# Designed miniproteins, single chains, continued (5), part 50

Each design is a single chain, and the fold is of that chain. pLDDT is the mean over its residues in the fold that is shown.

## One batch from the design tools (miniprotein)

Design m17815
Fold by ESMFold2-Fast:
Structure m17815 (fold): chain A 65 residues (1-65)
Amino acid sequence: SERASEEEKRRLAEEELERARETLGLSPEELELLREIARLIREQGDRARYDELTERLARLLEERR
């Protein structure tokens, strides 16, 4: 059996985000923020940047109410 490579994991994550966009009706801004958050987690990026993007996503979701 073939093991998932970093490229395969990235592809699967993108497919899941695309399905979520269609199923949940996410805005392009919400989808982009989710992509950036996932990328930062995967690449072990700056924690402050992760927190910033998470807060922006929360504000966008709140404004849709």
Scores: mean pLDDT 67

Design m17816
Fold by ESMFold2-Fast:
Structure m17816 (fold): chain A 73 residues (1-73)
Amino acid sequence: MEEELEREIIEALVRIALGVLVATGLMSREVADEAFELLSKEPPEKQLAATLALLRHEGEITLEDVRRILEEV
């Protein structure tokens, strides 16, 4: 149950972060949908680190930026 709870919390944080990026115009809905799918396949620690990196990104976030962040983390 502990691992399941951690995954649920991290998934919620990813959804919130991507939602904020779309709402602020820093990410398109198409990129956010692809980013969520890519992040959901990663371990929780990598999902969290990548999500924080996306939130710290300066300017518009493209799908290439998402893939680069996932490779760096």
Scores: mean pLDDT 80

Design m17818
Fold by ESMFold2-Fast:
Structure m17818 (fold): chain A 126 residues (1-126)
Amino acid sequence: MKEVEIPKLDKEKTLELIDKMLKELEKSDTEGAKVLKKQLELLKRIIEGEDTEEAIEELAEMIVEQMETTGGLGTALVFDKETAEAVKEKVEELLKERGDNRPLEYTVFKTESGLYRLLVSYAPEL
């Protein structure tokens, strides 16, 4: 995947994109759609300034749970650089608390919907 720099937050446009994605996800009851809905609701809380620390922690926990389920790969939607960096730090903290000190690699790319995806994986051995 090609890494992209996350631009400055446009609060109104980002909320509009989130609401559009939530509406599209209402048509699906798959496990993946439920995960995406939860991530979008957490992003909306962060943008609105409600329980920001708790919302970031919950996003990070979702990534860690995905890494356990997939054998080392987790992902979350993000809207700005500050949120991406906060989520990265919290993922590292949660993994260390679980006794996992393996180096992590992060990739950010723009989605077709206009949000950004943070991909978390274990760094290759060099």
Scores: mean pLDDT 78

Design m17819
Fold by ESMFold2-Fast:
Structure m17819 (fold): chain A 81 residues (1-81)
Amino acid sequence: MSVFEKLEEKLKDFPEELRKEILKIFEEFVGDLKTQPVDVAEKKALSRLVSLLLKHKLSPEEAERVLQIFTEAMAEIIKEM
């Protein structure tokens, strides 16, 4: 299973629109890793994600869960590079 497939599976309990937008941010993060330092790419991805979670009015608990899932997926991609 790819990191993208694992991320989608872990986010399955969240609304489809939110899942698609999170996956898009993750795709942009993977693209940024090709041209930018890892720390810069991570900061950009997390900033985009936090803005998205605020827009979707998630509870603090839901936002924390999404952040945990997303940061674990980022770590998997970085480890495999």
Scores: mean pLDDT 83

Design m17820
Fold by ESMFold2-Fast:
Structure m17820 (fold): chain A 78 residues (1-78)
Amino acid sequence: SDVERAEALLKEAKELLEQLKKKLSDIQLIGIALRAIGIRIDAERLLKETTDEEAKKLAEEALKLAEEVLKKVKELLK
């Protein structure tokens, strides 16, 4: 379902934020950024296509967290 897809995206975004609490190499940070970009793309598509309000809310949260991950990765990259 769209809700299950949105929940999966949100869970992955939260896991990426937790990983950023560790001291990571530049290549590890790039890997996290690529995963966050994937979440952003999938969340944006789901937001455009779904009519489920709960799925929209969860996808919007996932998008926001993915953008936060990308911002933090940019701050951590040298």
Scores: mean pLDDT 87

Design m17821
Fold by ESMFold2-Fast:
Structure m17821 (fold): chain A 72 residues (1-72)
Amino acid sequence: LEEKAEKLIENAELAKEAGDNKHAALLYRQAGKLYEEAGDLDKAIEAYEKALEVDPENKEAEENLKKVKEKK
């Protein structure tokens, strides 16, 4: 799970550099979900925050961030 999440973060950074902020946000959200499943809530929060940085209007990332913060 963690290795898969790390690869998604790397791909999200590449998408961000290419200017594809919507795709970057999607990949950051997927990484956040994998970190949640692995029990790494700190990395999940970081991934969801990065999704909102590249796509501030991403309602799904906002909801995921709210839920994961409630678990901490």
Scores: mean pLDDT 81

Design m17822
Fold by ESMFold2-Fast:
Structure m17822 (fold): chain A 90 residues (1-90)
Amino acid sequence: SASLREYVARAAIGAGETALKTAEKAGDKELAQLAREVVETARALLEGKSSLQELRDKMRELAEKAKEKGYDGIAKMLENVVDLIDGALA
């Protein structure tokens, strides 16, 4: 439904913006770029210009990179939103 897509997109924007702020404070340009891509994809989903699958893939990429770099809390937050997307796709 449109309401579920909006809810998921807003959750992804919040998670992506939190990851972006953390990356910028840490000076992590790579993580900041991936976080910006997640926020942009989630905003595009609200405008009907992206898909839940594309958002999921971008968020998984960000979560994997965050985990690799030791940002375990950010990775878990992103993984929780991915679970919401998987539920919306079911």
Scores: mean pLDDT 87

Design m17823
Fold by ESMFold2-Fast:
Structure m17823 (fold): chain A 59 residues (1-59)
Amino acid sequence: METEIKVNELAARFARELTAGARTPEERHAISSLVIGPVKKGVEEKDPKVAEEELEKLR
């Protein structure tokens, strides 16, 4: 359960950084959808580092 909290916090941070450069609502929606996969992977493997590595690839 602690892993889910950490993964969600990382995803929220990355979503804010990635969407800050978006100029249209469609771009923001597409970028926010990109963080879903990393979050699921990190939660499934019970390792927030896995989520962080996948999120870092989105930069």
Scores: mean pLDDT 74

Design m17824
Fold by ESMFold2-Fast:
Structure m17824 (fold): chain A 89 residues (1-89)
Amino acid sequence: EVRETLARLAREAEAAAEYLRADPSIPNRETRAATLEEAARILREGARSGDGRAAAERLRELAARAPDPGVAAAIGAVADHLAALAEAE
């Protein structure tokens, strides 16, 4: 069920980015939102291909170059989760 998991995570990342852009009181909101939007694109591509391992690798690369450490940690956690699911399959 990797496609459904990737599609759900993409929607969650999209919603988080929208929430950040809507609240001007959140520090670095544009940078944080842009990184989450990029994560959502990677997750959408994974959902289309069904390749959770490739999605996890691309998310780790994104986390490594993400300027906000909180968003980087969150994306890294998603990548680790997807890698664990791919190993179980």
Scores: mean pLDDT 82

Design m17825
Fold by ESMFold2-Fast:
Structure m17825 (fold): chain A 67 residues (1-67)
Amino acid sequence: AKEVYKELADIAEKAGDRYASLGTPEGYENAAKAYLAASHWYRLAGDEEKAQEMENKAKEAREKAKS
């Protein structure tokens, strides 16, 4: 029953990686939003480790967006 959350998390994580690869402030802002969405879905799927990894990626992306 939680498999759909895992799939949504994977899609959001890939979107975040795609946005981060643009190397622009706007790309990093969108990456942070995508990683936070991925974190939410991983948490609903019961994967706290991946959820925390996504929160860390979102934090890094937000830091890069400010630079």
Scores: mean pLDDT 85

Design m17827
Fold by ESMFold2-Fast:
Structure m17827 (fold): chain A 74 residues (1-74)
Amino acid sequence: SREEVVRELMELFGELQRLVDDYEAGKLTPEEFRARAEELADKIARLVEEYTGDPALAEQFRADLLAWADRLVA
């Protein structure tokens, strides 16, 4: 259901926040952070496509999230 997809997206955004917290606490290298951010971006993009039926929107979300992650570690 749409409610299930939204719940999964919220859980993934929670994982993303924990990933940022771990990186800021020095628990992850930039390379480890970037790799895990890519895994989360892939999962988020998949759910966005399932929820919206728009693969272009899903790819834009993935690209924007990865650009954000790259700026954080640069």
Scores: mean pLDDT 85

Design m17828
Fold by ESMFold2-Fast:
Structure m17828 (fold): chain A 76 residues (1-76)
Amino acid sequence: SLVEKAEEARAAGDLETAALYLAKAADERAAAGDYEGAAEEAERLAEVYAEAGDEERAARLRGIAEMARKKAEEAA
């Protein structure tokens, strides 16, 4: 899966590739209406950006994840 590929890349220290796969996973989840899953992938992506030192991008992604979780609650 995209998430498994992201975790493999992250374990190898390839944060750029990890971010790419997590972003694609979040987009696919959102496109499928799985906003809870999209929020989880956005949170993982935020962790990757924080690990890379991009705290501004990490904070924005955590905000996006919170919005996605609220949308999931409204759709339930």
Scores: mean pLDDT 82

Design m17829
Fold by ESMFold2-Fast:
Structure m17829 (fold): chain A 61 residues (1-61)
Amino acid sequence: SHHHLHHLAERAIASAREAIASGDRVLLLVALKELQELLPHLSGELRAEAERVIAEIQAQL
């Protein structure tokens, strides 16, 4: 997808993975909020990846 939303979601997922690697609670909470706000606008594999990353963040909190 060439949609701006797709690029925003990919960037948010990448940032979320960095937050998971860092273990920084503030970064994890910011990443969680961003992904939860994007989630209703996503579909297919990108949505599935965002849901998996959200679950990983929640497991770290």
Scores: mean pLDDT 85

Design m17830
Fold by ESMFold2-Fast:
Structure m17830 (fold): chain A 57 residues (1-57)
Amino acid sequence: SALERAIELVREGRFDEAGVLLVLSGRDDLAALLTEMIRAGASGEEIAEALERALAE
């Protein structure tokens, strides 16, 4: 899925591509989470884990 691909891109450090894919998937909430975590200095692994938790809820 597009969301699974976005998480993969985050793990690869491709944050801009992941953010675009989240927005195109209608998940502005996850795109906002990605942006806030980048601003906070979170690693790709930390961001991917947070996105996976958000999707599991």
Scores: mean pLDDT 85

Design m17831
Fold by ESMFold2-Fast:
Structure m17831 (fold): chain A 61 residues (1-61)
Amino acid sequence: EREEIERRLREAAEEARDESPEAIAAKVLQTAEELIAEGADPELVYELADRVALEQILRQS
């Protein structure tokens, strides 16, 4: 579950590659909301989403 959630969040961040930090964060947040709607734990999803978005933004800096 954690690995599946992280993978989908990373895929979302990768799709928003070369976009602004705000656009990357928005895309990752959208995917996080979809995962929560599918039954994933909100606390876990938001924790992973924050980390994944930050990692992608820092990679581009």
Scores: mean pLDDT 79

Design m17832
Fold by ESMFold2-Fast:
Structure m17832 (fold): chain A 110 residues (1-110)
Amino acid sequence: SESEKKGKEILEKLEKLLELLKKLIENADAPEEERQKLLKEMSEIVKEIIELLAELDKSNPFEKKIAELVIEFLKLAGEVVQAVEEKDIEKAKEYLKKAEELIKKLKELI
C-alpha cells in the first residue's frame, strides 16, 4: 500500500540516523571537527525525515502510528546527542537502545 511505502522510506532514513548515532557515541572522544561533521550529516537526515513526516496523513490511523513512533525516535536521537555532549556515554547508550527498540516496533508495523 502507499502507507507501507511511506513507512519503508521513513524506516530507511531512521536506520541511517541510528548508524550515525552509533558513530557519534564511538567518536565521543574524537576531535571537535569529527563530531561536528557527524552532527551535520545527522542534521541532513533529520531534515529528510521531517519532510517525509509532513507527507503522512494524520487522519489515517496507520500513518498516524508511524508518525508517533518517528517523533519518539527523533526525541531519543536528540537525547543521545545531548548525553554525548555531556560526556555521559552510559546514558547515551541507554537512549540508543530505546531508539533501536522503536525501529523494531516500526518494522513489525510495516
Scores: mean pLDDT 88

Design m17833
Fold by ESMFold2-Fast:
Structure m17833 (fold): chain A 55 residues (1-55)
Amino acid sequence: SMPPFEEVELSEEEREELEKLVKEAREEGLSDEQIEMLRIGFVNAIMALREMEEK
């Protein structure tokens, strides 16, 4: 099962990439809801990759 968003620790590189994506999304005029979904999607993708590496 997925941990809560706030309990997922991102690496320094992953955090930098997320902030870059958020900045670009704001410049493209995405809504706050779309930016939130982007953050959630990024964290979920990182978690999925970690699960694949552990199997």
Scores: mean pLDDT 73

Design m17834
Fold by ESMFold2-Fast:
Structure m17834 (fold): chain A 62 residues (1-62)
Amino acid sequence: SAEIEALAKKYGLSPEQVEKVLEALKKLSDEEIPLFERLLAHELGISVEQARALVEELLKLL
């Protein structure tokens, strides 16, 4: 989707990486999100603040 491609470009990720994050978020409770953001930042090589911003953008699409 256009939104996934735009987020991928904004955060320096592939569309496939963004899609995987979106699919993972569908399986998480709100209480699990802070830990997920820290693990995601480490896995993708981005800051925790960037991971949090990406997660917030993706949650708006759910």
Scores: mean pLDDT 85

Design m17835
Fold by ESMFold2-Fast:
Structure m17835 (fold): chain A 74 residues (1-74)
Amino acid sequence: MKKKLEGEITYALILMKVALARLALKQGDREAAIELAEEAIREAEKALKEGLISEEQAKEIIERAREVIEEAKK
């Protein structure tokens, strides 16, 4: 079950990246917030293509990351 463990770790790491993007935005670092959120989207898309995370997990990450980008661009 190496793939299951890899998927759990990958999902957790990408969620942490979204959390860091949110933290950067809260601190007023809009550039870092956008960069981290865009990285999270790319990593979620890659993990989905590799079958490491579900479509639902990828959608959740992408939606949360897009919220950060939207707020940062105001």
Scores: mean pLDDT 84

Design m17836
Fold by ESMFold2-Fast:
Structure m17836 (fold): chain A 58 residues (1-58)
Amino acid sequence: MLSKPLLERALEALKEAVEKKDEDLVKEIAKNLSEALGLPTDKLSPEELIEYLEKLLK
């Protein structure tokens, strides 16, 4: 599992990619995060993954 600082950095990168509407970068970050967290890559949308990570970091 990713350390908390790495997870926070990855969450920020994913949020930035979604805000910029960079679909390729969003897919790459979401896939890498889902794999690192042991989640199926098709289970969560990028927005759902952001919400999941924010809850996990509380």
Scores: mean pLDDT 74

Design m17837
Fold by ESMFold2-Fast:
Structure m17837 (fold): chain A 109 residues (1-109)
Amino acid sequence: MAEEKLKAAERVGALGPLHAESTGRTLAQLVADTEGPFVAAANDPAEREAIRAAMKHLVAEREYDGVHLLVGGPELTPEQAEAILDAIVEGVKTGDFDAARARVQEIAR
């Protein structure tokens, strides 16, 4: 439903409606823009699951453009979207955004 789509986009922050102008964002900048959800996900398993579900929902509905713009890659699977979320959350937890960015780029191949 439209409400579920909107909620999914809100849970993932700027990921859902990202446009070409967002393609140049670094992993650290993207995390800063969506800080609340990703920081919560780093500390709360329920919030992590909610964001995973939102990313899977966006991909399943062919709304993966936001995820593509985040990564700069081709079409992503739901499994790749989940792995990207895990990499971002790990970057928030460790503060090692260079390692997280390298992992995101590897998953998006």
Scores: mean pLDDT 55

Design m17838
Fold by ESMFold2-Fast:
Structure m17838 (fold): chain A 73 residues (1-73)
Amino acid sequence: MEEEGRKLFEEGKKAYENGDYQKAVELFERAVELFKDNPELVVEAYTLIASAYEKLGDKQKAEEYRRKALELS
């Protein structure tokens, strides 16, 4: 359900704000699976995953997720 996806997304944002970027990525990826019927939420999640990977120093993964977000926009 989208409601469950929104809960995971909110927990992901809290993990991101607390500097737990790896946990944020995991939560956002789970939220994406539940946002199947809402491309706008998928784009937002991909954008935050890309930002989290930049914080982790994984520039290749960050670029991959930024591209995914742009292609759904």
Scores: mean pLDDT 83

Design m17839
Fold by ESMFold2-Fast:
Structure m17839 (fold): chain A 89 residues (1-89)
Amino acid sequence: HMLSEREIELETKLALVEIRLAIGKNAYKRKTMSKEELIKFYEKTLKDAENLLKEVEADERLSPEVKAEMQATLKDIIDEIKKLIEELK
């Protein structure tokens, strides 16, 4: 039941992407970032999420179950960020 060091590393990266998405949504709701700043913030978060998805897909050390769950979560996050960017344009 101990997570592998690799699982902890990738889960930490995923949590950071989720935190960034939450920060962006809160900044939009509270009007603390301009539209241009929000687009730039989301585009960077999108790039980080897409890079992490590629890293997870290429990983041979993760259990198949953990890998599938992380891929599904990242794909959902990527789709949500893309929609948020389009809504701001």
Scores: mean pLDDT 85

Design m17841
Fold by ESMFold2-Fast:
Structure m17841 (fold): chain A 55 residues (1-55)
Amino acid sequence: SMEEKLAELRERALALLKTQSIEEVNAEFARLAKELDIPEDEALRLYLEIMDEHA
């Protein structure tokens, strides 16, 4: 489901934020969203939520 895909993307992004620079996280986030077949608008919404909370 889309909810499961978004949860996986969130978990992977949060793990990357602990060990990688913001620039590296941005590049990897875009790659993972495409790999998981998440629409760009849904991925952008999640990205902004994560950045607001954690960056």
Scores: mean pLDDT 80

Design m17842
Fold by ESMFold2-Fast:
Structure m17842 (fold): chain A 71 residues (1-71)
Amino acid sequence: GHEEFFKEFEKELEELKKKADEKKLSKEELEEWKKNFKKKLEEIKTSLLEEEIKELEEKLEEVVEYAKSKL
């Protein structure tokens, strides 16, 4: 269901944060990752609740800002 898609996106965000913590992420890779994440989210919007979409968009912004701070 929608919870499974939400958990998949949360896992991707957690993995990005771990890569940022390990300094295994370049600025170019971060921008590409962000673009790909937004594209995936747009493609499956109908499989998520509105609250879940808002939460994922907020978490994306937080994780990207965090990752930029590690660059």
Scores: mean pLDDT 80

Design m17843
Fold by ESMFold2-Fast:
Structure m17843 (fold): chain A 76 residues (1-76)
Amino acid sequence: SSRVQELAREVRELLKRAKEAIRQGNLEEAEELIKEAERLLQELASLAGIDDPTVQELTLELQDVRAMYLLAKKKK
């Protein structure tokens, strides 16, 4: 559906922006973007199903971004 495509696009853009915020050291902004991506990904999963390939792809990308965020927080 078009809504599934719109949500997937929005999640990808939020994760891209979160990576950029992490690179810039703006960890507060990164946390907010990650939380919003989580909310929209949950909505996407509710519409498309948890086994949907796009949901699986974005879930892995979100996990990668969370790992980057946690590593950045540990570096002083």
Scores: mean pLDDT 88

Design m17844
Fold by ESMFold2-Fast:
Structure m17844 (fold): chain A 109 residues (1-109)
Amino acid sequence: AAAREAERERRNALVNEAVKEAKEAVERGEGEEYAERSLAEAEELLRRARELLESDPEEALRLAQRAAAEVAAAATAAFELGDEERLARAAALGAEIARVVREAEAAIA
């Protein structure tokens, strides 16, 4: 109950901060570089989360949630720039991250 709500609020705060940073990067003319770095970070976090799914599903979930925030940041920057290619990459990566989140949550339960 209360613990699940607090964790959901923490996840929403993480995504909101990532989106804010992405918008600020676009305003500074750094949006393309920010989007590419956020996608690269999300891919690395997703790779590590997959490696930990069997041995440490709680850490895998934490890394996958961080990857989701990075993908949200990249998608925000790509959308603001009209960058359809990076937006598509963010959407594809986001779908893979969502799958790993579900697998980690199932392993913890």
Scores: mean pLDDT 84

Design m17845
Fold by ESMFold2-Fast:
Structure m17845 (fold): chain A 58 residues (1-58)
Amino acid sequence: MEAERQARREAAAREAAAYGLKLMTEEGVSSAEAGQKATEYYRKRLEEIDRELEEELE
């Protein structure tokens, strides 16, 4: 089930990158602020993925 964890983490990374780009293009946020928010979003997603997979892999 390692492939499932990797796939979800890759999806989270893509979402974080898209989120940062959206902040820059739609809200005029600086690249530094967009990067910080994207990193925080990614970290929270990784925590969610870890919890979900713990329940699914029991």
Scores: mean pLDDT 78

Design m17846
Fold by ESMFold2-Fast:
Structure m17846 (fold): chain A 72 residues (1-72)
Amino acid sequence: MSRAERRVLLALAEAEEPLSVAEIARRTRLSQSTASRALRRLVERGLAERDRKTGRYSANREAVERLMRELN
């Protein structure tokens, strides 16, 4: 994962609610374009999900837990 992808994933995992691209960019101190690109990569990897009704993003908790188990 890139540094931006890791920062975005941590922000999503720590969030109590689904986040917009603007909220993620603010929390991670990334531009909205960088945050959007990182989110696309995380969704492609199955680590994040986008709610099509709201456009907000959340971490795929099961996939993140599997990734964390592999960090040995």
Scores: mean pLDDT 82

Design m17847
Fold by ESMFold2-Fast:
Structure m17847 (fold): chain A 58 residues (1-58)
Amino acid sequence: DELKKKAEEKKLKEIEKSDLEKLEKALDLVEKALEEDGGKDEASEIVEENKELLEKVK
């Protein structure tokens, strides 16, 4: 059933999109701080620590 395979792939992509949306927010924050500011290591560290601390506590 090739049609079912394609339907499954479509569903997988949608699931990944939803998952990526959550991750991209966190990743975008970190990556943006590093790439955009480049010289703001403190900002990157704070974001990283904040994210780790929050998830570790929760």
Scores: mean pLDDT 61

Design m17848
Fold by ESMFold2-Fast:
Structure m17848 (fold): chain A 70 residues (1-70)
Amino acid sequence: SLEEEYEELVERIIELLKQLPNAIVPSLQDMKKTLESYFKQKGINTLEEQIERLKEIVATLEAILAKLKG
């Protein structure tokens, strides 16, 4: 379901943040609240649009991590 895909992407973001040096990693609940606030501010109101934005965040974090690891 879309809800399961959303949860998996949020968990993936947390996993990637844990791999960054000196990163303060929020709890899953705090990350969800932060993302909800972010989506509200950006006017991203549908679950499908939120999932696409989460995919962009994951890709960005993976790119940053790849550069740090060489």
Scores: mean pLDDT 86

Design m17849
Fold by ESMFold2-Fast:
Structure m17849 (fold): chain A 90 residues (1-90)
Amino acid sequence: MLKEEALKALERAEELMKKLIEEETDRDLIARARSVLNSAEMGKKYLEQDNLEGAKRYLENMYLQLEALSKTYPEVKPVAEEIKEIIEKM
């Protein structure tokens, strides 16, 4: 179901961003990764409350930051596309 797909995608994005923050020294890239983590946390909270409209707004912000990060980190691109596909189903 969409909610379960979204929660799994958010968990994958969080794990990737945590790894990126640990390995990165660029302040702007770290700030973008932290923005993704914050949006993932809020998105999960709204999904757990069955508030799909609230969740969608945070996932849209995540997609913007992930798309920007994918220009530097090719491994981020598949995760960005997964989040985009979920948003399109909401």
Scores: mean pLDDT 84

Design m17850
Fold by ESMFold2-Fast:
Structure m17850 (fold): chain A 77 residues (1-77)
Amino acid sequence: SDLEEGKKLYEEKKYEEAAKKYEEAIKKDPNNAEAWTELGKVYAAMKKYEEALEYYRKALEIDPDHGEALENLREIL
């Protein structure tokens, strides 16, 4: 899946390729809170914190109880 491939690319520190996979997952399902959260993690790893915050907020709009998005948002606020 796009999510699984993105996670592998993220572990390899191929952040731009990982972001592209998560963007493909979001295009197929815009309500996938995990995909938005993973995209936020990629942007945070790239030191693009403003974009990371927006992606975590999108995940929380979809699923307010999404623990990983909440934790990551708190760490960069």
Scores: mean pLDDT 86

Design m17851
Fold by ESMFold2-Fast:
Structure m17851 (fold): chain A 95 residues (1-95)
Amino acid sequence: SLKSITELIGLLLRAIGLIIEAELLIEKAKEGKGTEEDLKRAEEIIKEAEEIIKRAKEMLKKGLISKADAEKVIKLAKEAIKLAKEAIKLIKESL
């Protein structure tokens, strides 16, 4: 289904975007420039990545995507969560 492929691509691009954003928050925090707004954004990245994982699992359960595609999305979203948690730790140390 074109709709399912489009949604899968959207989840992949969102997960990659969250990884990049979390890495930028880590870099900013390492420079001692971390803010309370950056802390809130890192927490939002975790929530958004958890929603991506939930949707990928739902799509797999419904037979809309392959197991390999679901695992790729979930892996990227979990990486975003890991990086966002590192950003939170570093930001709290810089505040």
Scores: mean pLDDT 92

